Designed miniproteins, single chains. Designs and how they scored, part 41

Each design is a single chain, and the fold is of that chain. pLDDT is the mean over its residues in the fold that is shown.

## One batch from the design tools (miniprotein)

Design m1409
Fold by ESMFold2-Fast:
Structure m1409 (fold): chain A 110 residues (1-110)
Amino acid sequence: SIQDMLIKSVEETAEELKAKASPEAQKVIDALKETLIKLFEAGELSEEMLYLASKVLNAIKKAAENPEEVTEEDKKELIELIEELIEYVEKHAPEAVEAARKLLEKAKEW
């Protein structure tokens, strides 16, 4: 199914990103992977969710690939994007809430 292909794509992308990432970044990448898998399993494939998820993924990818270039403003933006994702998840895919909150926790520790 398209859902199975999306889940596999997320798993493969996460492993590629983790290969070059710090241990702290790996925890954030794993938490994002878990959140996205739970969203796809819940059938949440709306354009709004995919757009929000892509912004979170791009922020994490930028920070993981170029940690020396990450500013305090970049960190604040990532936290705000994850908080927006949690608000959306609470309304549309409550099954993914625990995973999304763990993502926020790991991002704050990073």
Scores: mean pLDDT 82

Design m1410
Fold by ESMFold2-Fast:
Structure m1410 (fold): chain A 138 residues (1-138)
Amino acid sequence: GGETARRANVAALEGDVEKAVELARRVIDAGVYLPGAKGTLEEVLKLEPDNSEAWFLLGKVYYRLGKYQEAIYYLNKALALDPNDPRAAEAYRLLGEAYYKLGKYQNAVAYYDKALALDPTNERAKKNLAKVRADLAA
């Protein structure tokens, strides 16, 4: 919770990028203190502007805040910096979800297809793709 968010910020201010990113990820995955995690990741990007994981986590923060256009920007930046990132399937799924929230169903389908091409076992991407296809058929 708040202690983990505080530790993430302290690590960023001390220049410990690896620790700052790891602790920020835990805060983001818990869905709490998102503005604090955003601030920590912005400090990380001042030290390492090409840190693809920090761009990815900022995209996830913006998605959780309902800022879908910003989420798309940060997620695309992360994928451009590291197209072979182990989290690329999650990034494509989040892009699909963000486009779905914006009512851009054809874009959502394309990104869910990309997510499933990388991870065919992703049940969340399968369910989301089925939902957007149903919305297109209605």
Scores: mean pLDDT 86

Design m1411
Fold by ESMFold2-Fast:
Structure m1411 (fold): chain A 100 residues (1-100)
Amino acid sequence: PHTEEERKALDAEVYEALGLIYLAIGKKDFQKGNYEAAAESYELAIKMFEKAIELGAPVTPALVEAYRNLAEAYEKLGDTVKADEWRRKAQEAEARLQAS
């Protein structure tokens, strides 16, 4: 928009919106049993949310949900190591959300 800070805030909002779109796509694929496609969409959602945070956005419940959902998708795929890793990231994000 008019300043570098205003543009940065707008870019953060765009990344948050993209994250929510990918999260919704992942949820639909998960409900259909397409766990690999769901995991890919959840990973994209997380990348978008992380970019928003780099631009100054706070940690949101949507990011925590994306981490938890990705962990569940990996559990369904039999990858317990990745599932545990993403559950840990969800716990860390939840702690940051509650501290904010």
Scores: mean pLDDT 88

Design m1412
Fold by ESMFold2-Fast:
Structure m1412 (fold): chain A 70 residues (1-70)
Amino acid sequence: PHVLSPQELLEEIRQVRERLRTTLGVDMPPVDPSASPEELMRQFLDALIAFQRSVDPDLVVDIELEPRPP
């Protein structure tokens, strides 16, 4: 189990955003590399879920991430 570094997370977000742009034409705001890791993770998850929902239900994203309650 490799923990994603903030830099790797940023790269993953960029890839997901490019896929959203290319396939769906969705224009998302640019990611701030100085943003908190919590915000980066939220943006990454949102982008990934949005992409999955728009592509196909057959390719359901199997994410094993649990949000922590306040």
Scores: mean pLDDT 60

Design m1413
Fold by ESMFold2-Fast:
Structure m1413 (fold): chain A 100 residues (1-100)
Amino acid sequence: EEKMLELFKRFLEKNAGKEKAEEIVEMIRKGASAEEIRRKLEEYIGPLETGLLLGIGAIAYSVIKKAGKPESETTAEAAVFYLLLVDREEAIEVAELYEE
């Protein structure tokens, strides 16, 4: 659980800055829905950038599925960012698999 949030936070920090990343992670900890998180991302970085980052994460997840595990921190970060919004349980599994 915490490893998933750390990877999500690192990806978002690189693309939106630390303050915005910390605010969104706090929303997730308080039980915000995927829709609420997506809306806040669009507010902070715009809908085009949000869509591009989600697309990058989806591609990263496809690479992980083919390889069986994340081969790099950057790939794990991107995939977890996408998965937290579409399949939170899978996001946790990917984060745990990478940390092994």
Scores: mean pLDDT 82

Design m1414
Fold by ESMFold2-Fast:
Structure m1414 (fold): chain A 62 residues (1-62)
Amino acid sequence: TAAQRELELARLLAQTEAKLLEQETGEEPKVTLEQVDPTTIRATVETKTRRVVREFRLRHPL
């Protein structure tokens, strides 16, 4: 579905940020995706010393 495609895009963006953070810190990143409401996905990318949180707004609710 369109919502699944948007969720997959959010995952890819979060993974890209994780790779950038790993290159910057040299630490292994953890990526967590959380649905905070039907149209908002929160991605948390964290290492030992850094944490980045992004919210993706979906055009279609999950």
Scores: mean pLDDT 78

Design m1415
Fold by ESMFold2-Fast:
Formats: structure tokens, sequence, C-alpha cells
Structure m1415 (fold): chain A 100 residues (1-100)
């Protein structure tokens, strides 16, 4: 019936949201790993590039409705790349826990 179709649609939406959050969590880990590898060679350029990557990720999450503007601003306002990546990772993990 229509109720069954509605439940199947909700399950698909939740599964898609989980997959997006898991992929974004992996992207944060990759940005942090590359930043850690390069930061001793050129700290200023590496920080700037990592910041742009985190900003682009947060911007994509805003478009996908996975983060609020207030939460995005709070994460991007962190004083270091490490602090911003940690805040974003903690946010993504908490959102995943809500859906599992």
Amino acid sequence: GEEMERELRKKKEIKEKILKLEIFLGVVDLIEAVHHTLRDKDPAATDAAARRSLENLVKKMLKDGLITPEQAKKILAQPTVDAAARALREYLKKELEKLK
C-alpha cells in the first residue's frame, strides 16, 4: 500500500544520508592525513590548502542539508586546521550515531 511505499522511501533516504556522512568522514580523515604529511615542509601553504578543502566539504554538506549554517560557522571558526578537522569529525560521528 501507500504506507509501505512511504516507509521504503524513508529507509532509502536514511541509508543515503548514512552513506554521505560516512564518505564525508573519510574525506576529513584524508584531508588531515595529507595535511600532516606536508605541514612540516610548507606549513602556511599546507594550512591554506587544507582550510580550503575543509571549507569546500562543509559547503557541500550545507547544500546536501547535512549541517546547519550555525554548526558550519562554528567548525570553520576553529583556530587551527587540526581543530577544525576534529570538530567536523566529531559532528559527523554524532550525526551517524543518531541514524544507527
Scores: mean pLDDT 87

Design m1416
Fold by ESMFold2-Fast:
Structure m1416 (fold): chain A 67 residues (1-67)
Amino acid sequence: SATIRLVAEHELPKVEEVLARMKEALKENEEAALQIGLENGYLGKDAKEVLERVEKALANLRAALEE
């Protein structure tokens, strides 16, 4: 639907920025990466779980744009 595409186009760069910031923070420490994910609404017990959720969100948004 047009609504799903518009939401995906608007959210895609935000999710890409969160993922990039988390990966950069992981170079310093895992706690910093975890905090970035949590502050952006991603839940998890550790940086790995939160990172996997952000990556899945990105994949889902990209898939929505291919409809």
Scores: mean pLDDT 80

Design m1417
Fold by ESMFold2-Fast:
Structure m1417 (fold): chain A 87 residues (1-87)
Amino acid sequence: MVALETAKKVVEELSKKYPDVKFILDEMSSRDAILNGLGGGEGHIVIRDLDTGETVVVDGSDEKKLREAIERLINAGHKNIRVTAIY
């Protein structure tokens, strides 16, 4: 899946750049994402700040937006980030 491949690539790159940040990478069906209130659909990536509960949704093919969204959280001092690819 494009979204999972994009999420894996970006998380691997950012884990190397920010070794003090804890990343959790997972995948979820669009149905389960709806039931969990994540706001993402098929092919989206949902970024969750586990410290605040803030959620950001990006298109699963947009590596640049995914990097920018995650780095904004890191630059704001957040250290626990969950990245969920939706299928």
Scores: mean pLDDT 82

Design m1418
Fold by ESMFold2-Fast:
Structure m1418 (fold): chain A 86 residues (1-86)
Amino acid sequence: MEELQEKMSKEAAKEKDPVKALNLAAEYALKEYEKNPEDEELAKIAAKSAVIILQLSEQGLVDEELLKKAKEVKEKYPELVKSFYK
């Protein structure tokens, strides 16, 4: 799980645009969650990523496919996603 966060950080660091970096990190977390949805640590990382994607979508900075995945995570873990809202 620590390796997932490190991979997300490395992918984000390769992108000079901070919005694209956040989208790449969030997409990576959601893809890993899809591979192992029973993992609580992956669920927490996916929920945090979903919150970031949902907040960026309010500013028009998110692709529709990534937004769809974030909404699916919110539907599966609504309390967890809510806990990461400011």
Scores: mean pLDDT 67

Design m1419
Fold by ESMFold2-Fast:
Structure m1419 (fold): chain A 85 residues (1-85)
Amino acid sequence: SKDDLVKSFQDVYDIFKKSGDTTGQKIAQQMYNDIKNGNITDSIQFDTDIGIIYISNSIMTPDSYKDDINKSIDKAMSLGKQIFP
């Protein structure tokens, strides 16, 4: 569901926050707000935004958290494919 997708990005936000990556934290917060508010409406927009958050994780996140965040993003991506055409 859309609510499950919002929750999945809130989980990504929580892990970024725990990691100390404030950049990733802000991007994840923007993602769940955009999904909640209907600002992401198609798969191309969603896939683009997912790409940006993966890149942010690879550059800004401490190595000890990168794998956990990648797994959380993978789960969000899987849920998004069920919602966006």
Scores: mean pLDDT 82

Design m1420
Fold by ESMFold2-Fast:
Structure m1420 (fold): chain A 72 residues (1-72)
Amino acid sequence: SMADAEKARKEIELAKEFLERAKRAKTGSEYTGAKIGAIGSALSAILYAEKAGDEELKEEALEILKEAGGEY
């Protein structure tokens, strides 16, 4: 659905922001927290992309998850 696709896009944006924060982190705690945030948002994005039937959004979310060091 359109609502699920929109939620997927918002979660992808959040995951990307967390990844940028991780790359700019000055402490180990900031880095770890940002990575966890990126993984969580990417996993949510995958779920919503699957509900939307949007394979492109799902693939984008999976790539972000892998970059964050997470698994699906």
Scores: mean pLDDT 88

Design m1421
Fold by ESMFold2-Fast:
Structure m1421 (fold): chain A 62 residues (1-62)
Amino acid sequence: AAAEAERAAARARNGAAAAQALGHKDSYTRAQKFAEEAEAAARRGDAEAARKYMQLSDEAAG
């Protein structure tokens, strides 16, 4: 559970970073917000919430 949540949060963070590298400011801002939510979920051990926010971050990043 904890490892799964951490992996989801890392994926969300990497997706936001990719959007930033591509210069997509609005996509980056939204993806970063969801990545922060995924990291918060991972810190509390909530793998389900971390995965949901990872998916939202991926969608926002485009």
Scores: mean pLDDT 77

Design m1422
Fold by ESMFold2-Fast:
Structure m1422 (fold): chain A 93 residues (1-93)
Amino acid sequence: DPSLEEIARRQAEELLAQVTDPKKQEALRRIYELGLREGRPVVFLSIATFILTYLDENQPEKAKKALEALMEHYGLPDEVREELLKIYDELIK
């Protein structure tokens, strides 16, 4: 849906402008680009937003549970789940 892709692009741009941590900016960009590749940018932007929000609250356990729940809810392929978990692991180090 071109309108949803445009909304997702605008939200990603706004979020990137608000995130000052280069590591979090990199993760947001990678997740957004993965969402574009999978044809579901709004879904992946939502995943990125939940992860980053919980990490900003210093709640990495909640961030991981949110990631796992969203991956299950949206039925993401195993290869995509592995990529998202790798991005998450890099963020918490």
Scores: mean pLDDT 82

Design m1423
Fold by ESMFold2-Fast:
Structure m1423 (fold): chain A 102 residues (1-102)
Amino acid sequence: HMEEASLTLDEALERIRTDPEAAELARKGIPVLKKYIEAKKNGDEEAYQKARDELASLLTEAAERHPAVARVLGTLLSYIDSGKLDEAEELLKRVEEAVAAA
C-alpha cells in the first residue's frame, strides 16, 4: 500500500532494513546514485544526465511499490542536485547499511 511522502527519512530507512523487497529495490539504486554523485563532482554532464534518467526511472518504480525507497531516493536526488554532496554520501552510506541489514 502507498504511504505518501509523510514518512520521515529515519522511518523510510527502517522500512528498508525490515522489508527485503524494499531493500532489493534500494540496492538497485545504489550503483546509479554513486554514478550520479561522481558525475556531479566531476562535472561530467553526459554521465550526470544518464544517471539522472536511470534514477528517475527507479524513483517512479519505487513511488508505485515502495514509498520508503521513493522517500530516500528523492532526498538523495535533492541533496545531489543542490550540491550537498557530503550529505548525499552520508545518506547513501546509511542506505547501504540498511540494505545490508535486510
Scores: mean pLDDT 80

Design m1424
Fold by ESMFold2-Fast:
Structure m1424 (fold): chain A 71 residues (1-71)
Amino acid sequence: SAYERGYQEGKALVEELQAAGASPEEIARAVLERALGIPDPEYRRGFLEGAMEAGSAAVRDALLRLLTLHL
């Protein structure tokens, strides 16, 4: 499904950036920028949930802060 594809892509992006040593704020911004470019709402939801699942506590906190500004 679009949701499942989004979930795997969001998870992979966060795992890759965390492995590369990106900061929580950099990771959260990258996730938000990608999500805003996703026109399919189910794919976008999966993407954000996958990113949240893979993220450290700091990444999740940063992402939630940014998402609140765009709700």
Scores: mean pLDDT 85

Design m1425
Fold by ESMFold2-Fast:
Structure m1425 (fold): chain A 87 residues (1-87)
Amino acid sequence: APSPETQRLQLRVQEIIKRIEEILKEELGGLDFSAEEAIAALSEEAKKEIQKLLEELRKIAEEAREKGDLELAEIIEKEVEELEKML
């Protein structure tokens, strides 16, 4: 079973990802956009907020690595990479 510390990190990751998804849904109106169209549709304010949230995710990934949860760190880093491609 995951440790209480791992569960806390997972919860923080879920909250940040949910916020990023919320920003994307608000900006894109829930429409199916290509990555290029999605980038063009994002406001500068939305891009800045997403970039801040991506920085927080990177810090959580580093904390996960320090605690020995390499799997969680890799999952977070992959999500960050995919989201950065949209900016």
Scores: mean pLDDT 74

Design m1426
Fold by ESMFold2-Fast:
Structure m1426 (fold): chain A 78 residues (1-78)
Amino acid sequence: MEAARAQAEQDIAALVALDREALLAAIEEELASTSNPDTRALLRGLREALLQPPEELEAALRALLERLEAARREKAAE
């Protein structure tokens, strides 16, 4: 739970440490090749976050991670 979330935040930080243009290109490539709707929604959210100013990028990524965790908790409560 919390450990998995911390790992996800570290993975996101590692991705944004790459050149922003390279990361955007990687997201577009994945969007072109993946048919998983959850993955597509996440990638679109990441693309929109990367277009924000640097200060807003971190906040947007954290908000996206919170939404993912909330969705997973809701599924687990079924």
Scores: mean pLDDT 67

Design m1427
Fold by ESMFold2-Fast:
Order: sequence, then structure tokens, then C-alpha cells
Structure m1427 (fold): chain A 94 residues (1-94)
Amino acid sequence: SSLEETLEQLKALGRQYGQAKTPEEQVAVLGQIVALAEEYLAANPDAPAALKAATARLRELYGRLKADPQDEAAREAASREFAGIVTLLEEELA
């Protein structure tokens, strides 16, 4: 996918994540976010190290939330890492 297409898809998933009615639904959407970010990185191996690191941290947080969907600290950390990924992709477009 193009950078612009990936960014728009991530923003749409971010809105879905915020609208999730259950912790389990929220974790399922986070899994889609992680998969999309990893797909982008697989297609763009020269992507910034910061984007790779943020995506790896988000993958780890997704693993924690799959084990414990009620982990508030992991949910807050995942939201921050997702915001960072969006910011880094927006910087690549500029």
C-alpha cells in the first residue's frame, strides 16, 4: 500500500479503536492496526528506525492486551504508540 493509503487506513482503524464497546473488540482492532503497520514496513524496508521501533512496541503491547484485555496501562501505552506511528507517517508525507 502507498504511504497515504496506509495512513488513511490507520486513521480509520484508530477511530474504530476509540469506538470499541468491549476490551475484546478494542484488542481485535489493535491487532488490525499492528498487522497494517507491519505490512507497510515489510513493503518499505528502508522506513525510519523510529517507525520500526514504535511498531515493534505496539506488537508487544498487543500481545499483553491479548493476554489481559483489562490491562489499563497497556491500553494507554498502545494509544500513545499508535499516535506516534501516525505522527511518523505524517512526517514522511511532508
Scores: mean pLDDT 88

Design m1428
Fold by ESMFold2-Fast:
Structure m1428 (fold): chain A 64 residues (1-64)
Amino acid sequence: DELRREREREAEERGRELAEEMLAGSPQQAKQLFDEAAEKGRQSGEWLLAVARAAELVAEALAK
């Protein structure tokens, strides 16, 4: 499952990037990035994982 692990790590990295943009940027910018990732997620499961990871990281940060 090397390819699966690699894809999961790529999704996690992309998810972190999205979360950082959401936490540092404006809500409008965060929504745009999330919508773009969700759009790609409909075509690729990797982007669905990235979106899920971003949501998890944002929720964790906001639950300080």
Scores: mean pLDDT 68

Design m1429
Fold by ESMFold2-Fast:
Structure m1429 (fold): chain A 70 residues (1-70)
Amino acid sequence: SMRDELIKLVEDWRRQRLAEIDRFEAQTGDARLAAVRYTALSIQTIGMLLEIDENGMTMEQVRERIAAFA
């Protein structure tokens, strides 16, 4: 379904971000900042999944939201 495709897009983005945070922690040893980034990623992920479920989003809207996250 279209919803399943949107969820997969969010899951792929989350996987990429987790890998980036893991590399950051490995390179810097900054476990505290890594933990903050993990928490922010979790909040962002849950927020997008809820918005998809409640309001329905297009693929373009999900991509735009992802691009806006730093």
Scores: mean pLDDT 86

Design m1430
Fold by ESMFold2-Fast:
Structure m1430 (fold): chain A 120 residues (1-120)
Amino acid sequence: SEKEILEEMKKLIIEAAKRILEIIEELAPSQKEKVEKLLKELEEELNKILNDESLTPMEKAKKMIDLFLEFVVEVDELVVDYTTETGDAAKGAELQKKIKEVIDETEEKLSKLLEKLKEM
């Protein structure tokens, strides 16, 4: 069902955000609390979108993807801030690489779910 696809999209986004938090906790622990706050806000906004009866399933899917991309941009800003404050360009590059791998995998899976939703 469309509802099952949307719930799976939410699950993928939250799992990706949690993986990003784990990377931040390991490599940039000073940024952990900021990313935890962003993750909490992401979960709350995803739930609002899923429960919004005025939105079509396709509109819900697109808004959830947009929220994930906004989360990614905010995390990248925190990585840039960390790299600037510490001067550790190698650690900043490692953070960006590991986070990008999570994002690329998640975007591929979300794209496949979005295609399934379009065919319903």
Scores: mean pLDDT 90

Design m1431
Fold by ESMFold2-Fast:
Structure m1431 (fold): chain A 60 residues (1-60)
Amino acid sequence: SKLELIEKYAERILETIKTIKDEEKRKSLGQQARSFIEKMAEDYPELKQRILEELDKILS
Protein backbone atom coordinates (compact mmCIF):
# COMPACT_ATOMS: atom_id res chain seq x y z
CA SER A 1 0.00 0.00 0.00
CA LYS A 2 1.01 3.67 -0.31
CA LEU A 3 1.14 3.89 3.50
CA GLU A 4 3.65 1.03 3.69
CA LEU A 5 5.82 2.57 0.96
CA ILE A 6 5.88 5.94 2.76
CA GLU A 7 6.78 4.22 6.04
CA LYS A 8 9.65 2.23 4.45
CA TYR A 9 10.97 5.30 2.64
CA ALA A 10 10.88 7.35 5.86
CA GLU A 11 12.68 4.55 7.75
CA ARG A 12 15.48 4.72 5.15
CA ILE A 13 15.75 8.50 5.55
CA LEU A 14 15.92 8.25 9.36
CA GLU A 15 18.56 5.47 9.22
CA THR A 16 20.66 7.59 6.84
CA ILE A 17 20.49 10.60 9.17
CA LYS A 18 21.55 8.39 12.13
CA THR A 19 24.80 7.52 10.25
CA ILE A 20 25.88 11.18 10.08
CA LYS A 21 28.53 11.72 12.77
CA ASP A 22 28.78 15.51 12.41
CA GLU A 23 26.08 16.97 14.68
CA GLU A 24 25.61 20.21 12.72
CA LYS A 25 25.39 18.39 9.38
CA ARG A 26 23.02 15.83 10.90
CA LYS A 27 20.73 18.62 12.19
CA SER A 28 20.84 20.46 8.85
CA LEU A 29 19.94 17.37 6.81
CA GLY A 30 17.40 16.38 9.48
CA GLN A 31 15.55 19.68 9.08
CA GLN A 32 15.50 19.21 5.30
CA ALA A 33 14.17 15.67 5.81
CA ARG A 34 11.46 17.07 8.10
CA SER A 35 10.07 19.12 5.20
CA PHE A 36 10.07 16.09 2.88
CA ILE A 37 8.36 13.89 5.49
CA GLU A 38 5.68 16.51 6.21
CA LYS A 39 4.81 16.68 2.49
CA MET A 40 5.17 12.94 1.80
CA ALA A 41 2.97 11.86 4.75
CA GLU A 42 0.51 14.79 4.52
CA ASP A 43 -2.47 12.43 3.96
CA TYR A 44 -1.46 10.20 6.91
CA PRO A 45 -1.35 12.48 9.98
CA GLU A 46 -0.78 9.72 12.58
CA LEU A 47 2.09 8.19 10.61
CA LYS A 48 3.50 11.68 9.96
CA GLN A 49 3.47 12.50 13.70
CA ARG A 50 5.18 9.21 14.61
CA ILE A 51 7.95 9.66 12.01
CA LEU A 52 8.55 13.31 12.96
CA GLU A 53 8.75 12.38 16.66
CA GLU A 54 11.38 9.74 15.79
CA LEU A 55 13.29 12.32 13.71
CA ASP A 56 13.20 14.80 16.62
CA LYS A 57 14.70 12.14 18.93
CA ILE A 58 17.54 11.57 16.44
CA LEU A 59 18.22 15.33 16.27
CA SER A 60 18.07 15.92 20.06
Scores: mean pLDDT 84

Design m1432
Fold by ESMFold2-Fast:
Structure m1432 (fold): chain A 78 residues (1-78)
Amino acid sequence: LNELIEEVYKAYEEDPNKFLEAVNKLPEEHQKALMTTVKGIHVYGLSLKEIAELLGISQGTLRRRVTEAGKKVLEEVK
């Protein structure tokens, strides 16, 4: 998961507009999970546990949604 989050953040840094277009194609729950996780870790220094608590979901649900969303975004930006 950490490797995936780092790849997703790198994709954002390389082309923010292309990244945001890819994110906007995702279901709302997946957009929220991915964007809150990336921002929470890289901007606010939050842990996955803290992000899951903020979103009111389990860490397992967060991991699943971030993994699914991150893979789809990386597919679109390749």
Scores: mean pLDDT 82

Design m1433
Fold by ESMFold2-Fast:
Structure m1433 (fold): chain A 66 residues (1-66)
Amino acid sequence: GGLLQRMDDAIAAGEDEDKVIEEAAKQLHRASVGGLQAAGLPPERAPTVEQIKEALRRVKAEEDAL
């Protein structure tokens, strides 16, 4: 499973959905910064945690609608 599966597992285990999405967004932000640093690019090019949270909420809403 990917990040979305880990989020679903955490929510199923009784974790707060908003907190799970925020932690996932922070993890993706750290991964993006790390990837940019490995490529020799400025870390400021990474999407913000807030932008990632909005993207994750949208993806989850689309998944839940299927």
Scores: mean pLDDT 78

Design m1434
Fold by ESMFold2-Fast:
Structure m1434 (fold): chain A 79 residues (1-79)
Amino acid sequence: MPTEEQLIAVFEELKKKFPEYKEIFDEMIELIKSMEGEPIEVVLQKLQDFILQKYKEGKISEEFLNALLAKIQQLLQES
């Protein structure tokens, strides 16, 4: 299972690759840290809700939304 620290490391790497979304990744990392002690599946579900909300607010593109949802689904399938 990915640890919280491994999950944070993944989003830190993505932040370096997509600097235009740095603020979104920073908020996601803070959300992960705020859910310390929660099961990883619950954290990933909350991250999905967060990015869907940002898309509805017009803060991220549909392409970026789909890429993040695909990444979260991949992480959920890695047991």
Scores: mean pLDDT 78

Design m1435
Fold by ESMFold2-Fast:
Structure m1435 (fold): chain A 99 residues (1-99)
Amino acid sequence: SKSDKMIELIKKFSDKVIEVLRELAKEQPERAAELESMIQFIKDSTSKIIELLKQGNLDEAFMEFGLMALSVSAELLLLGREDMAEEIEKVFLELKKIY
């Protein structure tokens, strides 16, 4: 289903971004608390999005993903990870194709 494909993409997205943020926390220990807060935000947001997708609420799930993607991309750009911001845009476009 569309929901199943979106859930798979969302899970791959969250896992990859969390891994990158954990690596950044090791490289920049002074930012560890901020990065852990971002990781928790991603976990909470992705759980909500996946639940919406399981309920068949594609419109709200897509909107919630867009809001999360904007916030996470902005933080990654500030952290010098433009490559990861571009990966988030790619995931958003793939979700839009399925939606």
Scores: mean pLDDT 86

Design m1436
Fold by ESMFold2-Fast:
Structure m1436 (fold): chain A 62 residues (1-62)
Amino acid sequence: SKEQKEKEEKKALLKKLEELDLVEQMRLRLEQMLKKGYSREEILEMSGEIPEFLDILDELEK
């Protein structure tokens, strides 16, 4: 039904928004650490080479 399709689309959008909020919070934290004088290498060493942090740091380099 059309109602089921709309609910499924809404769930997909909410999931994307939640993921964006988490990524944005991580990005802001990493950017703030860089501004404090921490290097990318220091941040990665402290975080234990988390893949999500690597992706965000790559985006910040752009």
Scores: mean pLDDT 70

Design m1437
Fold by ESMFold2-Fast:
Order: structure tokens, then C-alpha cells, then sequence
Structure m1437 (fold): chain A 99 residues (1-99)
């Protein structure tokens, strides 16, 4: 979905604004960094873009840890990468996020 891609790109731009690199070296302009980010995000699957949007919303306090983990499980399942070991890892991550 193009709407999901557009939202993921906007989320990524906002993350770059909130967490600028602090290395004391000359950095690419904001426009150049956004161009690279847009290209990278457009290369992601729709499921990966949805997870990225959910992660940003979690960081803003708009969704719960439980909602974030459920979205990650769905993404991994659709990618054919959801294993029993990964499910256990996600349950452990959920416990840590709820501390």
C-alpha cells in the first residue's frame, strides 16, 4: 500500500529530526539524509513498513508494548520467519518492556 509507505517515510523523517547524529563530524544535509531514508523504506515490504510505523507510535506512547509485540509477530509470520525461538524471544522482550 502506497499509504503505508508514505506514512513510514514521514515517521522516519520525524525520527531523524528527534535523534540527529552527534558525532562532531560534517554530516549530510537533512534533505540528503531524508532522500537515503526514503529509498531504504521504499525497499521494505509493506509488513516491515507497518512495523516501523508501530515502533514509532510505541515510542510516542500511542500504543502499548502488547500491541507492538503483536504487530511484530504478524510481520514475522507474513515473512515466513516466525519460529518457536523467535516467539519466546518476543515474550521475553514484552516482559522487559512492561518493567
Amino acid sequence: DEEVRREAIEVAKELLREHPEEDGLPLPSEEERFAYLEEEIRGLSVEEQRYFIALYRFLKGEITPEELIEILKEVLKKLGKLTEEKEKLLEELLKKLKE
Scores: mean pLDDT 66

Design m1438
Fold by ESMFold2-Fast:
Structure m1438 (fold): chain A 82 residues (1-82)
Amino acid sequence: MEELEKELEKFGEENKEKIEEVWEELKKKAEKLLKENPNLGKEDVAKLLGEALEKVLGVKVEIKPDEKFREVVIRAFKLYKE
């Protein structure tokens, strides 16, 4: 339980640089995609970013059933800003 939480924190610390770099690239791609396809909803962009983040984190998350995996995505997002 607490071991899982520590594992997520350590993963974030070790991959902080990589997460920030890839996150920046994904953000640019999402903005470009939205600009080229104005009819594309931001829901589609959000899903794309979520799946890409799952790939970067090395975890295949479906964003629903497992709160544990969803926390990984949230922590990665927070590490990018904090």
Scores: mean pLDDT 53

Design m1439
Fold by ESMFold2-Fast:
Parts: structure tokens; sequence; C-alpha cells
Structure m1439 (fold): chain A 75 residues (1-75)
């Protein structure tokens, strides 16, 4: 996969978190959705597949992005 495709995928992951927060989802609900995505990928793809590895990286990126957004908004 190209660096441009990976960059676009990370931007989409960031956008997913932003939209979920804008729609009033809690951090716990967003984490549950991300966990569900990873569990679904584990059922569809082999653990050594590029698709599964990319899904793990994107989920981790989204979790890190969520944590950063929450830290910025912390009281």
Amino acid sequence: MSEEEISQARQLADGLVDKALANGMSAEEIRAVLDGILQDAARQFDSNSEEYKLTQELVQHALDYLDRRLAEAAA
C-alpha cells in the first residue's frame, strides 16, 4: 500500500473519532466501537494478513487520537 493510502486511512480514522464525538458518543462508546471493529477484523482476516495488521494499526491510531482529544478537553 502507498504512503498516500496509509495517510488517507489515518485521516479517515481521525475523522471517524471526530464525527463520533460530534454526534455525542462517549469515549467509552467510541472505544467499544473500535474494539468491535478489531474483533470483526479478527473473524474475517487471518492474524498474519496485511488487512488485519492495517486494521490493528488504524484502531491503535484512532485510540491514540481519541486519548489526545480527551486530554486536550480535560478539566
Scores: mean pLDDT 79

Design m1440
Fold by ESMFold2-Fast:
Structure m1440 (fold): chain A 97 residues (1-97)
Amino acid sequence: MEELEKAVREYLEKQGIKDFEIYEILEDSSGLNYIAIVVAPEREPEVVHLPEVGLTIVIVPNKELAEKALEIAREGIKEGLLAGQIVERIQEFLESQ
């Protein structure tokens, strides 16, 4: 988990994002891939893949969108979905905003 938090932080800092909160990091139903939900007020909704660590970062500008992304992710994990399937559902939600 510390390694995943570091990967998220290093990515965001490299992009010049100074104001962010790691809202949650979730493990998919396989236990092999992770989804990080990040709030960054200066950014538009964005999804970023870091395949080297099995991590997808979901960046949203506010806590309301972060809570919705978290709900989608938790429901997907409960249904036995993999990170890619969960992220597709989150992207569909974000594109509708």
Scores: mean pLDDT 84

Design m1441
Fold by ESMFold2-Fast:
Structure m1441 (fold): chain A 74 residues (1-74)
Amino acid sequence: SAEDIVNETIERIKEIIEEGKKNNVSDEELERRLLQELMRAADRLAAVEDEATVKKAMEEINKEVEKLVREYKE
């Protein structure tokens, strides 16, 4: 379901951020990895959901990612 993909993507994003902190990756490399995960989520959603559902799910993911990235960069 869309909710499962949203939840899985947010958890993967959290893992990417934590591994980035542990490995002292650059902000540019962290952003590249996060963009890759967002693209995977969009592709997964587009394969199984209608356009309106994809848009809402991606808006939810993007809102949470922006919050997590701000907390990381502070």
Scores: mean pLDDT 82

Design m1442
Fold by ESMFold2-Fast:
Structure m1442 (fold): chain A 98 residues (1-98)
Amino acid sequence: MSLEEEIEKAIKDIQENNPELMKIIHDVFEEFIEENNLDASDPVIQALYKVAIHYIYLKLKGEEISFEEFFERAKKVYPELDEKLFRELVEKIEKALS
């Protein structure tokens, strides 16, 4: 399965089975883009959002996932993905879920 297909399945599974989680992730993302003066319509920022959802989904499923290995795989598909922004977004979402 391609990374894009895995991301699409993760988003769909959360939307169908845990809509409250999707709401939390979306609210955190909206706050994050405002705080960092990011353009939500930017394809790179949309890719950041989708990849962050996929990472959170895998961690919640109990998958043993290294941040470094995950980000390296994501970066191959989305070369413009910024590691610092991705790390900050993921940490913000994880804190909101605690």
Scores: mean pLDDT 85

